Designed miniproteins, single chains, continued (3). Designs and how they scored, part 43

Each design is a single chain, and the fold is of that chain. pLDDT is the mean over its residues in the fold that is shown.

## One batch from the design tools (miniprotein)

Design m9457
Fold by ESMFold2-Fast:
Formats: sequence, C-alpha cells, structure tokens
Structure m9457 (fold): chain A 80 residues (1-80)
Amino acid sequence: KDELWGKLFQLVNEALKEKDEEKQRKLLEEMIKIASQLLDQDTVDKFREQVETILKSEASDEAKRAALGVLYGEIQLAIL
C-alpha cells in the first residue's frame, strides 16, 4: 500500500528528470502499471492517453518535459 504510493512518486520524479528516451519510456510504463492500482480510472485513463500522445509525437526534449511536468503535478495532487 504505502510502498506503492512511494514508488509511484519516485518513478514520476525519475521520469521528470530523465533525459534518456528509452529509460523515460520504461519509467512511464512502470508508472502506468502502478497508477492503475492506486488511482481512479479517470485519472489513469487520462495519464495513459497523455503518455501515448508524448510517445507518438516527435516532440522536443523541452516539450516532453513540459508534458511530464503536467502528469507529475496531477499524480502528486492525487497522492497528496
């Protein structure tokens, strides 16, 4: 329970600061897996859609970080 919340928070933080595309993608996948166990379906669905949008677009490093920042804020509010 508490460990899952802590792990989700840690993964979001790692994804936000991670610049390597492969590592970032894996972190996002792990976050979705954990989020589906902790968050309401609406939040999980929105998070999943945003991740797919980021991964599908040829977004710049700056744009991807901005999008992750938004996701991070929403997850952080759900935890806090």
Scores: mean pLDDT 67

Design m9458
Fold by ESMFold2-Fast:
Structure m9458 (fold): chain A 105 residues (1-105)
Amino acid sequence: KYVEEAKKYADEAKKYSEEAERTGNPDLALRMARYAVKAAEAALKSKTQEAADFAITPANYAMRAAVFAYKEAKKRGDIEKLQKAVEAMTLAGRAASLANKAKKA
């Protein structure tokens, strides 16, 4: 159940990866980060290495997307997009922390 949920949320995060990398859109980075958190929470509930492995990759990709969105927003002076990129970085960091905790459980 939770292994399947971790994989499902990881796959959802991956759907936005290519567009986020092309555009630097913070809304996509934020969506990726939210799915990465859900994947990591499912991995913690599963207490399996398999689910933890599903959760780690989307957390790392969400962080890269968020950092890219931050740089693009800063370059354009877009405060709203900058704030969204910071939120995405915070959530991606939480997802990575939770996924790493799941690996040790």
Scores: mean pLDDT 84

Design m9459
Fold by ESMFold2-Fast:
Structure m9459 (fold): chain A 60 residues (1-60)
Amino acid sequence: PSEEELDREVKRALILIYLALAKKYGDIETAQKAIEMAREFGLEDEVKAAEETLNELKKK
């Protein structure tokens, strides 16, 4: 794989780790950070997943 592909996979993994932490600890700020990072990285699927996670956390 190219360095660009590897970098993109690392960025996806980072978003998933942040979402897992947000779900485990109910941390809204961590979920918001995941949304911002996903948007900055251009990961549309990850943006949607992070937004859904944030909404679930706000629902209690």
Scores: mean pLDDT 80

Design m9460
Fold by ESMFold2-Fast:
Structure m9460 (fold): chain A 87 residues (1-87)
Amino acid sequence: MEELKKKIEELIKRAQSVIDRAREALANDAPVEELVQLRKELIDIATELTKLQIEASDNPELKKKIVEVLKEVSRTIREIDAALRAR
């Protein structure tokens, strides 16, 4: 349990870091290549969080944390997609 919690917390920190980088990239009109790379990183993180959510099925608190982060990741991906379509 503690090992699973640690993996989730580390992945959430990574997700927040990539989300922050994506928001800065969007604010600064970053190149398409950078936005595509950030989008890929967010999708990879979302996939891993979804797997960990299944593993944490018996822990409602961990599932809630994962769901909250997945919502932020999904929102950020949509913002990147909108920016890419505008270019």
Scores: mean pLDDT 84

Design m9461
Fold by ESMFold2-Fast:
Structure m9461 (fold): chain A 66 residues (1-66)
Amino acid sequence: PLDELTLEGEILRAFGLMAYSLGDYELAIKQLREAIELYRQSTDPRAPAELELAEEELKKAEEKLK
């Protein structure tokens, strides 16, 4: 079971990945940044791994706009 912050982060990350798959990189970046902020606030043991994945996904989305 995830804490509330990690769960909210998972939802935002899912929306960010959906936006990325649709080519909406600006929306993907926005959603992934919000997910990362929530993961950083979480004390859930799973949050560090989810944070690392979200940071890699954000990096990929940002590279699409450069």
Scores: mean pLDDT 82

Design m9462
Fold by ESMFold2-Fast:
Structure m9462 (fold): chain A 71 residues (1-71)
Amino acid sequence: MKEFEEAKKKLKEAVRQLLDEMARASPETQRRGVRTAVEAVKLMNESLEKAKEGYELAQKTLDEVRAEVAA
């Protein structure tokens, strides 16, 4: 859990810093930079989606155990 939270924070901070730097560039440079950032975000989102799917499956299993114990 800690490792997942740290990875998520690092990824979010890196994207924000990149966008902040690009905000100071010309509109043409910003447009090209945004396209590159969108592609990078797509790849990162695929990884996060798989991690989320695993986490949700684990949560459902825990909920089932809790329901059985609590009756």
Scores: mean pLDDT 67

Design m9463
Fold by ESMFold2-Fast:
Formats: sequence, structure tokens, C-alpha cells
Structure m9463 (fold): chain A 83 residues (1-83)
Amino acid sequence: SDEELMKKLFELLKKPGAGEVIAEMLNLSDTAKEILKKYSTDFEKAYLAIYMVDPEAAVKVTLFLSRRENREKLIKALEEKLG
């Protein structure tokens, strides 16, 4: 289910280095990348901070994650890079 997929994604996003994988896949700004490093274990806090300083990057993340195939692609990349 979408709920199970999202739970798995959020667990992987708590791993150190997860923000780097997202930033690379989406070609995010250096500002967004620095925020993802600063809040490396708290994706929700990182996202809020990005939304406040670089709302275009935050929207890009939201739109990417809105599609099931992109969530599956990100999970695979996170498992391969961080597992």
C-alpha cells in the first residue's frame, strides 16, 4: 500500500547520508543540500527549513514524492547507497 511504502521511505530517510541521495537525484540547490546535512536524521525538520529558505526546492521534493514510481525509485537508491 501507499502507506506501507511511505513508512519504509521515512525510515530510510532517518539514515545518515539519505539527504545527499535525495539532493543528487533531484539536483537540489547547495542551500537545500546543506539543510539536509544539518537535519540529517529529521527529514520533516529539514523539509520545513528548506521550505522557509528555498521554497522552489521544497516544492520539487513534494512533487517528486507525490508519484509512487518516484518513491519506489528513491527507496531503491537509498537501500543500495546506504545499506
Scores: mean pLDDT 80

Design m9464
Fold by ESMFold2-Fast:
Structure m9464 (fold): chain A 55 residues (1-55)
Amino acid sequence: MKKRYEEVKKQAEEDIARLRTEIAALRATDPSAGPPAPKVYPELTPQEIADLARA
C-alpha cells in the first residue's frame, strides 16, 4: 500500500513529464517564450531546496 507522500512524489514526476510536453508544444508555436521558471515546492524545507539546487 502506497503512502500519500509517495503518491505526491509520483504526481510531481507526472507533472514534470506533462510540462515538458507543453513546453515542447509552446516552443513549436512561440519559441520566444523564454526559459522555464525553477519549480520549487513551498512545502519543502530550505535544506531540501538547497540540496536540490546543488544537484
Scores: mean pLDDT 61

Design m9465
Fold by ESMFold2-Fast:
Structure m9465 (fold): chain A 84 residues (1-84)
Amino acid sequence: SKEKEEELYKKLLEEGKKLAALPQEEQRELVERLRAGLEEARAAGAPERQLEYLELRVRFLEAVLEGDWEKAEEIAREIARLAA
């Protein structure tokens, strides 16, 4: 559903803006935690779609922390399409 994709996209951008407002130390910890989760999933042989989702989530946070909102919006759209 396009409506579900749009809802997820907006939610991701809202979450990204909240993350960007956190202290730099907390931002770094969140990225490290997601990267660790991705590595754990990969080592456990998680399905390709799940790994793709986690990789996009990491890239989304990296773009947000770099202030690259154009890239963050692109990645959020990809996550919304994959998850919907």
Scores: mean pLDDT 84

Design m9466
Fold by ESMFold2-Fast:
Structure m9466 (fold): chain A 77 residues (1-77)
Amino acid sequence: SKFEKVVLEVQKILDEIVPSNFFYLPEKEREEIAKKIAEKLNLDFEEVLKIIEEAVKEKNYVLLVKKLAELVLEKEE
């Protein structure tokens, strides 16, 4: 499906930007990573940051990937 393809593309980008210890990084470092993700995916920084905060609260990387993929699809023409 289109969603599954976007999930894989988002995961590739996150694998390049997001370190394995991401959920344990200081807030300031997470915000810098959020900015890089927003720039790479052409998304709004505040929307990306909100998704990251939710994923960090749940310590759920799958949630991060899926929520970002949903946001990418909402912005696609």
Scores: mean pLDDT 83

Design m9467
Fold by ESMFold2-Fast:
Structure m9467 (fold): chain A 87 residues (1-87)
Amino acid sequence: SAEEEATRGRIVVARVGVADLREYVESNPETSEEVRELVERAERLVDEAWAAYRAGDYATARELVDQALELVREAARKLGIEVRVEV
């Protein structure tokens, strides 16, 4: 369905953004605790969104992935970097 495809696409975008931030944090040990906590929360929300998606709960998956994308954007802003979360 269009809803399923759109939801999957949003989760993929969030996963990419989270992966970019995780790589940054691992490459930059001096990264602030605030940013590390944002990345960890975003990772958890993406995992929860993917679980909801696999269960067929696209509404919950969309809500969780939107929250993850907000945290990814906030972490990117605090770091002054660009992440691949725009579509």
Scores: mean pLDDT 86

Design m9468
Fold by ESMFold2-Fast:
Structure m9468 (fold): chain A 96 residues (1-96)
Amino acid sequence: SEALKELEKKAEEVVEELRPKAEELYEKLQGDEKAKKEAVAKLTAEALEKVIEFIKELLKKEPTEELKKILEALELAKEVAESGDASKFPEVAEKY
């Protein structure tokens, strides 16, 4: 799918944009484990939000079940990143 290729490119662009910010935060928060975890969670949620918004735009052009499932998975990943609660992953795996 052309939409999947566009999604892959957008994901790569988001990673490249956020990499320097992640490295800077990691060095600035040296020795503060809680602040590091919170900063990583926030940056992960920011990255996921950018990809989620891009998928929503792709769905307007090419509304496929595959893109809808990817969107659902990324929205769940963002909820886990924001909450810091990985216990949702085992429950989702048991449901599917």
Scores: mean pLDDT 73

Design m9469
Fold by ESMFold2-Fast:
Structure m9469 (fold): chain A 62 residues (1-62)
Amino acid sequence: SAREEAIALIQRVAGMSEENAEAFIEIAKSVGPEVAARLLQREGGASEEEAAEIERLLRKVL
């Protein structure tokens, strides 16, 4: 599912656990997919391309 793909990608790019990636999706529900992806780029170490893919997946999940 898009949720599982988003969790896996967030784990890979930000180096976080599955539990932390799931918690991040709850944050994304509050701030929206664009802001959440930007946070991963600024703080999580995601590239521009990885952040764009995370945003795309979050739009399907949220």
Scores: mean pLDDT 83

Design m9470
Fold by ESMFold2-Fast:
Structure m9470 (fold): chain A 71 residues (1-71)
Amino acid sequence: AKLEIIEAYIQAGQLKEFFQLIKGVGPVLAQKLTDYLIAHGVEEIRTLTPEKLQKVPGVGPVLAQKIVDFL
């Protein structure tokens, strides 16, 4: 997704819904990703790496790379 689309979901409070667009991210994992970004600052989405994403419980290396590639 482009940065403008990500920012639109953030502004709408739909960050969880945004993460659910990613293949392999279900509702529970989307909530965990949303909680991670809220705790660390939503702006961190601009600098997400597979290593940072793997700090979220349930995100393995393959899924972390897919999330980064989607962003």
Scores: mean pLDDT 76

Design m9471
Fold by ESMFold2-Fast:
Structure m9471 (fold): chain A 81 residues (1-81)
Amino acid sequence: SNLLAGLTEEGLQQIAAVAGGIADALEAALPQLRAQGMPQRILDLLQQAIAALRQLAANPTVELVRQIGALLREIKRLYEE
């Protein structure tokens, strides 16, 4: 929460500039993750994260950064089960 509270508009723009590249990398990884037997719940959350990252790249908001952070934490939790 403190990290997100300290985000400047410049920092948000830098995150948005990288967001598209992260979305592309995650999308490219999905077929291999499916082939390796990644649970559908994790794949669904990854697809939601990709969509949110593409929205962030187009229109950067703190709310989208927070949403992406929440999705990534849930993915990590399920993966570590």
Scores: mean pLDDT 81

Design m9472
Fold by ESMFold2-Fast:
Order: sequence, then structure tokens, then C-alpha cells
Structure m9472 (fold): chain A 68 residues (1-68)
Amino acid sequence: MSDEEIARRISLLTGASLETALLAIELAKKYGPGADPVEIGKEISEKTGESLGVAVRAAAYALIALGL
């Protein structure tokens, strides 16, 4: 499954924008297995202006979808 397909699924499940979902995938890959979705979500929220709750959910789904 492509990163764009995963991002579309994250967007549909969390309400996040595609831009936020793609950033969540990028950061999940960067930090790797065992990464804290709350810390990733904080970085997403700071960079995109997305709400922390949506950002954290996007990060958690990205980690799960990537098998991390």
C-alpha cells in the first residue's frame, strides 16, 4: 500500500487533512518502532496547526498502518 493510500485512510478515520496524515506517516517512519504517538502528535500540531487530539490519532494510526 502506498503512503498516499495510507494517508487517505488516516484522513477518513481521524478527520485529519491529507497534509497532516502524510506528515504523520513521515514522522512515524523517522522515529520508527516504539515511537510515542503523543510526541509525534505534538510535533504535527505545532507544524500544521491541527488540534492535538486529531494529530495524536493520526500519529497512532500511521504507526499501526506501517506495522511500527
Scores: mean pLDDT 83

Design m9473
Fold by ESMFold2-Fast:
Structure m9473 (fold): chain A 64 residues (1-64)
Amino acid sequence: TSATRSAAGSAYLSGLAAGNEEAAEAARKQAFIGGTEGEKKGDSQLASKLGGEAGRKALEEAGA
């Protein structure tokens, strides 16, 4: 869902900022599964929901 995608993306970025590697990795995996894979199908709006522009770039960088 868009809420899950947004939460996962935000958690990933927050985890990186806090230096929590495990939290960041778990959040990244969830963002990839819940948001990135859906977004590669072709909806930039969902990428925005994941984490704004930062989330969109993370999805692109993930190569999905």
Scores: mean pLDDT 52

Design m9474
Fold by ESMFold2-Fast:
Parts: sequence; C-alpha cells; structure tokens
Structure m9474 (fold): chain A 100 residues (1-100)
Amino acid sequence: LSPEEARERLALAEKALSINPNDAGAHLQRGEAYLALGRYEEAVKDFEKAIKLAEPIDPAMAARAYVTLAEAYRQLGEFDKAEEWLKKARELSPEAVERA
C-alpha cells in the first residue's frame, strides 16, 4: 500500500465520518490508513471504535478490526495486548487470524 493510496483512503474515510460519525466501516478504513502511514496510536483509537460499533451487528468486520488492532499494538511494541486481541479475533472468526 503506497503512502498516496493511504492518504486517499484517509480522506475518503474522514468524509464518511463527517456525515456519519458512527460508521463502523469508515472507522475501520481510517484506522487502516493510519496504520499504513505509521500513525499507530490513532489507528488503535479508530479500530477500538470500529469494534464497539461493529461487534453486535457485523462479526466479520469486528474480527478484521481485532486483527488490525493487534497489528497496531505489535508496531507499538505492546505484544501482550496484540496477543489478547488476536485471541478475540480467533474466537469471533478463526480464519481471520490464519490469513494473517
């Protein structure tokens, strides 16, 4: 993923969130863009919000958010937190963890 593609995704996600601040998919997309840009603390916050919004209605989106949240924590050196979130992803969607 190029930095230019990450910036494009960030802009699109921010536009979606300006219309609906509770759009789980938009939070996930913005988090993934932050992750690609090395903005790990901001990515964590967006993934946490996406999980809270998606988990009760879209387990697959929540599982993806758990995996990407774990990746962000790994980049921050928070390995214990990363492992905990991967465990939650596996419980919700075993294939999401195996794909990583």
Scores: mean pLDDT 80

Design m9475
Fold by ESMFold2-Fast:
Structure m9475 (fold): chain A 69 residues (1-69)
Amino acid sequence: SKEEALELIEELRKEANEASAVILDNLAHELRKAEESEVGEMLINAGKAILPIDPKVGEKLIEKGKELL
């Protein structure tokens, strides 16, 4: 759900490096306006973008996105 995605982003932001935190803040803003059906794909796309700069955060986003598809 969108709520579960936003809760994950809040938790990951506590551990994220500065560059990943900016991407997570933007993702959270976009998710609040998205349809439920778009949430999983948005998490996967954001996770792939974050993966090279913060592998732990990126991987957790991709896995959650797959669960929500």
Scores: mean pLDDT 84

Design m9476
Fold by ESMFold2-Fast:
Structure m9476 (fold): chain A 66 residues (1-66)
Amino acid sequence: LSEEQRKKLEEEVAESLELMAQAIVNRMKSRKSDEELKEELTKFLEENKDSDTPMVKASEKALKEL
């Protein structure tokens, strides 16, 4: 694959994973109070401070919206 094709595939995969991570976080919002969700997301982010996975990005976004 060319560099352009590989970059495009990586972006498409990343977008799909971000969408899935957001769906997981949205499900958590429906099951937990804002306070419980804040505690859980904060703990997850502290444990994964050096990671840039889609779950970390979705968790950061959700925490900012709370």
Scores: mean pLDDT 76

Design m9477
Fold by ESMFold2-Fast:
Structure m9477 (fold): chain A 100 residues (1-100)
Amino acid sequence: SLIDEIEKLVLEIYLLASEMAAGRLQVRPQLLEKAREAIELLKELKKSADEEQKKIIDEMIETLERLIEMVENEAPPEEILRLAQELLKIVSKFIKLYKE
């Protein structure tokens, strides 16, 4: 499902952010690609979302856009990882709204 693909992408983004924090900076392009893909799937999901679902989708899109900006501006990897950890918390709330 679209929801399962979004969850998978966010987990992959977190793992890539963890790799960057471990010094593997070569994964930046993969993280950016996964983040952009997640935004596109969230925008598609938003078309059929109710008002509560739209709020969390918008929060996830804003967080992903901030993550992309930080990665493109070469922010410290530990700050990128911190934002990716916040994204995981948002995804937990997102999953509960769709899988009640």
Scores: mean pLDDT 89

Design m9478
Fold by ESMFold2-Fast:
Parts: C-alpha cells; structure tokens; sequence
Structure m9478 (fold): chain A 100 residues (1-100)
C-alpha cells in the first residue's frame, strides 16, 4: 500500500539521518529532506535537492517501486513539499498526510 511505502521510506530516512551533523533543527530538516528524496525516487522523479545521501537500498526499491512508480501527481506533490521545506520546516508526518 502507499501508506506502508511511505512508512518504510520514513524509517529509511531516520536511519540515514543518524549520520547527519549539525543542530537538532538542521538534523530534522536533513531527515525530512532525505524522506522527500526517497519518495521522489519511488515516484519516478530525479534528484530534488542538493542533499548528498547514501543510495536507497535495492530491496526497498524492489519492494515499493512497483506500487508507486510513474505517479506524476504524487511526484508533483513531493516537488511542491520540497520547496515548502526550503521556506519553512515541514515534518515527515505532515508530508505523509499530504501524500495520502
């Protein structure tokens, strides 16, 4: 399901964000940015931000890609949320609610 795919992307973003440096607020923004990049890849998009992070594991792409890839509407929602994250903080939970 889409909800399960987003929840798995959230957990992956949290794991990757453990390697981030900076203030608590900066780390939270990095985590949200990583989540948006992962979801953007799962919906068939290209790199959304300048965040350099480890590649998304193939097992996650294999599990989720067949469920969410080639959804242009969801890709555009993620792009818009990425712009909003640059202007203000948006939590992962708020992003999930907007995509569901």
Amino acid sequence: SLKKALEEAKELAKELAKYAEGSKEEKERIEAGLFLEIVYWLFGGEQLTDVDFPPVPQWLLDKLSSKVLNDEELTEKVRKLGKELMERFVSIDEIIEELL
Scores: mean pLDDT 62

Design m9479
Fold by ESMFold2-Fast:
Structure m9479 (fold): chain A 57 residues (1-57)
Amino acid sequence: MEELKKKINIDGSGEVTEENIKKLQQLFNDGKEEEANIFGDGEVSLENIEKARELAK
């Protein structure tokens, strides 16, 4: 579960952020958007997903 949380953890971590953005793009392309929502906290997880979309754009 920790490895999946890193996929949507894109703030403050420069080196890890690049890998997270790349993996998130793959998840969105595969249609596995629900895999990105793993925190269980819809409010916090949703904000991270939106930020990931902006960065992955």
Scores: mean pLDDT 48

Design m9480
Fold by ESMFold2-Fast:
Structure m9480 (fold): chain A 87 residues (1-87)
Amino acid sequence: DDLKKKVIEMLLELTEKLVEAGLLEFPDEETREKVKKEIEKGVEELFEDIKNNDYSPTETAQLIKAGEIEKLKELYLKRLEEAVKKL
């Protein structure tokens, strides 16, 4: 379950980075909180689906999934930084 928390934290950090870069702006604080809740719910549903459908019957498979998400975050941030520098 710690992996689920780590994934949620990584996605929330990404969201904060986008706001700091001025590339993501929420119309109000309620919308920001709603987006954070949707991220958390989406991750919970993903992990429950993996568990129920036996996609990852081992802890190792869960770690691999978490690693892929972290790599996707890094790739996305890198592309985002490159886009900002080209402005």
Scores: mean pLDDT 62

Design m9481
Fold by ESMFold2-Fast:
Structure m9481 (fold): chain A 110 residues (1-110)
Amino acid sequence: RLALLRELVAAVRAGDLDRAIALLREMGAPEEALAAVERARATPAPSGRAGYLNEALAIVMETLGEDDTESRALLAEAANEVAARVGAAIDALMREEGLSRAEALRRLAE
């Protein structure tokens, strides 16, 4: 279980969503989690993709026992990293391209 979750997190970090879907199937994750990753894969907009990835991670976390502290921490770290990458991308667009925050958010949502 934990080893498969570590591989899942590594696949999400690498942007290898095909691998993430395969791992979710191998571990018997709910179909809702697979559907969320498939939506992320089909979504070119970084903010939308991040939202679907965090939805999938949250669904997987709900399948874990409350005492599974390591797995829960691992998934929470992955979700925080996904969210942080969107924030960093907003800051980079504002700094490097001179976009306003609203313009950067629109770029990442498209």
Scores: mean pLDDT 77

Design m9482
Fold by ESMFold2-Fast:
Structure m9482 (fold): chain A 76 residues (1-76)
Amino acid sequence: SMNAEIAAQARERAAAIIAEHADDPARAALEILRAMIELAREAGLVTEEEYQKLLEELEAAREEIERHADELLAKV
């Protein structure tokens, strides 16, 4: 089924990312989320508007985490 094919692609992409970023699990997690968003778009599971919103939410979360780390370092 199309859903089984999507699940297989999701597992394959996740495994490749884990292997590539084995020394950085936080980066691996973010790259997996991005890959799943891309796969959902390719499979037609989300609209272009939903896809853009998901990417913006992922990027905002990453930037906010980095900003807080920088602010904590600046206060020491």
Scores: mean pLDDT 78

Design m9483
Fold by ESMFold2-Fast:
Structure m9483 (fold): chain A 79 residues (1-79)
Amino acid sequence: SEHLELLKQALSAKNVDELLELIDRALAAETDPEKRLLIGITRGLILIHVGVGKVTGASEEEVLEKMKKLVQKLIDELT
């Protein structure tokens, strides 16, 4: 499944922007409305963590690792 391959690629993303791009591409590839909602919710949580990281002074590496954990949970939920 293209959406699952894109989400798995997101686990290897080198930065926040690349990870978000891969999630947006996965969302565009998914046609099931329930799975689209799960991907959309995960994307929203990622944006919240990016915002919190900016306020708390977290490193991009720390934010990226937290985002990858959310993506892994999403992959597990979808499979």
Scores: mean pLDDT 84

Design m9484
Fold by ESMFold2-Fast:
Formats: structure tokens, C-alpha cells, sequence
Structure m9484 (fold): chain A 63 residues (1-63)
């Protein structure tokens, strides 16, 4: 669906942001994108992957 395509695009941009801007390891960034597409909130996905609090805050401000 069109919503699924938008979600895929947002997940890819967020994964790229985590890797290139925040220095998150590729494996964790990929898992974060999977959780995000499954409907897990960004904050909860970051906690599941044990990302630092500073990264969680930056993710929440990312648009």
C-alpha cells in the first residue's frame, strides 16, 4: 500500500541517520528500522537495542 511505501522510506532514512549521523552500528540500525516498521515506537526500539539516552533523544527530535 502507499502507507507501507511511506513507512519503508521513513525507515530507510532513519536507518541512514542512525549510521551516518549518530554512529550506531549497522546491525543495530537495521534492527531498529525493522522494529520501527513493525509499529514499535522509536524510543522503545532504541531501548530494546540498548542505545544510549542521548541517541534516544536525538531520534525523537528527528523528522
Amino acid sequence: SKLDEILEERAKKLEEYLINELGVPKEKAEKFAELFKEGVSPAEAARELKLPEEIVEKILKYR
Scores: mean pLDDT 78

Design m9485
Fold by ESMFold2-Fast:
Structure m9485 (fold): chain A 87 residues (1-87)
Amino acid sequence: SKGRELVERRMELIKKNAETLKKVADAAVKAGAISVPEAVAAILTGLVSEKMLEAAEKAGLEEEAKKAREAEEEIRRLDAEENAVLA
């Protein structure tokens, strides 16, 4: 049950940040920093690359990049806890 609760919390966090993730990913694609498949993966997983964050910051999306970084850190924490429970 704890593993399921962690998965549900991670999915809800991704959904809550979906609009921010889409803005960051779109800016990175427009800047040529990442491909469209990489952008889709980032939106679905909540895991953003440094290239994506830097491209968004350069595009003037500093607050969105900050929120995406904070969301990614929490998503990675939940993912690590899920992996620990499943191991």
Scores: mean pLDDT 81

Design m9486
Fold by ESMFold2-Fast:
Structure m9486 (fold): chain A 85 residues (1-85)
Amino acid sequence: MKEELEKKFKEYLEKAVELAKKGDIEGAEKEAQKLAKILAENLDRKEFLKKMGEMLKALGEALKEIDPELSKELFEGAEQLFKEA
């Protein structure tokens, strides 16, 4: 169960990051929302916050050159989630 969830996390995150790198911010957001729903349904609050932080950090890195302002907001969001985890 945990291994299958980790595999899904990686697959959805890679897809969201790829879309973000292509400048498809709407597509990246949609895939990130799907992943967030899967995480919320399968993880406790602490593990959920940690995984959400990892997702936001990866998306922030992908958007660093495309949208530096959004990238900064995503990194700040990730730090906040890690603090609460």
Scores: mean pLDDT 81

Design m9487
Fold by ESMFold2-Fast:
Structure m9487 (fold): chain A 83 residues (1-83)
Amino acid sequence: KELEELYEKILNSKSREELNEAIQEILDLLKKEGASSEEIKEFADEIVKFLSDILKEMTKEQREKIVKFIKEKIEKLKEKKKK
């Protein structure tokens, strides 16, 4: 639902500011879903590191990589909650 809309926001982002807004909304959503402050901080730190390598060119492919990275991290958080 909300995550799908945020992924679309990332894919359609034209600026670093738009990308940062979408990422912040994802972090807020994870907090709402019961992620701990430590999990949110770890997730944010990992995104910052990932983005530092990607900033040479904000192509469609780079934005798709960002969405994939976020999806994988969210899936890991959900798996940890189920087990």
Scores: mean pLDDT 72

Design m9488
Fold by ESMFold2-Fast:
Structure m9488 (fold): chain A 90 residues (1-90)
Amino acid sequence: MDFGIKSHQLAQQIRRELSDLSLLEQLDIVKERLTEVLDKLGLPSEPVRRYLDSLKEVYEKNKDNLDVQAMVEGLLRRQIDVLAGGEVEL
């Protein structure tokens, strides 16, 4: 089955849709979409909500630190991959 291909294509599409938004807006949108997907799959969403809120706090406290910003962006990209996998399963 082409599940891996569909998940990868959706992840790329989501990244493109979010590319014109600020990192904070991207974190909020991914949090909302990922928690909705997890709730529909019957999986616990609270740990993911807390994790993304923690990334937002780290980013806001380190606005002048480019290394921290790059790290948060990398972690957000990983969460988009998880989101795409979940949405393909629905």
Scores: mean pLDDT 82

Design m9489
Fold by ESMFold2-Fast:
Structure m9489 (fold): chain A 80 residues (1-80)
Amino acid sequence: SESEELRKQFQEELEKINEILEDYENGKISKEEAIKKLEEVRKRLEELRKQAEKLGDKELAEQIDIVIESIDKLIEFIKK
């Protein structure tokens, strides 16, 4: 279903967040690069959230919101 495809895309974005954080911790990417990549993931998650709302998948939309809030906190933490 479209809802299952969105959940798969959401999982792929979570994997990207983990990769960004690992690359940052390992010194493979700069602080500025990590922030930029997290901002890109945030943008894609906003679009997935809109699609989840359109399909009536309120649980997925709420889960995506929580992750977006977590990204915002991570970006602020990295900036310090």
Scores: mean pLDDT 89

Design m9490
Fold by ESMFold2-Fast:
Structure m9490 (fold): chain A 99 residues (1-99)
Amino acid sequence: SDVEKLKNAFLNALDKILDKLTGAASFYAELLKNAIEKYAEEIYEYLKRHPITDKELEAFIRSVLSEASEELKKAAIDNFLSEEEGSLRKVLKELGLLA
């Protein structure tokens, strides 16, 4: 389903950065992972009505990783906003959820 595609892309993007995070940034990233697992359908429905921009996605990632170094924030942003197949940005675009 489209919900499962979105969920899997989001979780895969998080998993690529989780091992690089420590302290509060790790804690908030794990909370986000749990929220995606629990609320994937609600997130999908929200984004369908309110497509997310690259700037909004970047701001969201920076908010979750507020306690991380600028280098880790940048690496995470580059991962989430990647044009690679299966990336969160690519899946958002394919599902019509990217503005």
Scores: mean pLDDT 85

Design m9491
Fold by ESMFold2-Fast:
Structure m9491 (fold): chain A 68 residues (1-68)
Amino acid sequence: GSVDELVEGLLIDAWARIATLSPEQQARVTPRFQRITDDLQRLRDAGRLSRSAVYDAGRRVQALLDEA
């Protein structure tokens, strides 16, 4: 799959998981998740988006959700 497909898959999975959280957990998690998505967008805009960057973002999302 393309790097764009990896990003799409990551975002779909992350939003589905966030949707299962309580409103208070969502309020806590959403700003930190937005930072991760902003970091990916910055890499995309700079032409530096890579599979490794998406995998690293996936680990950041997993750690964030484990702390919820």
Scores: mean pLDDT 86

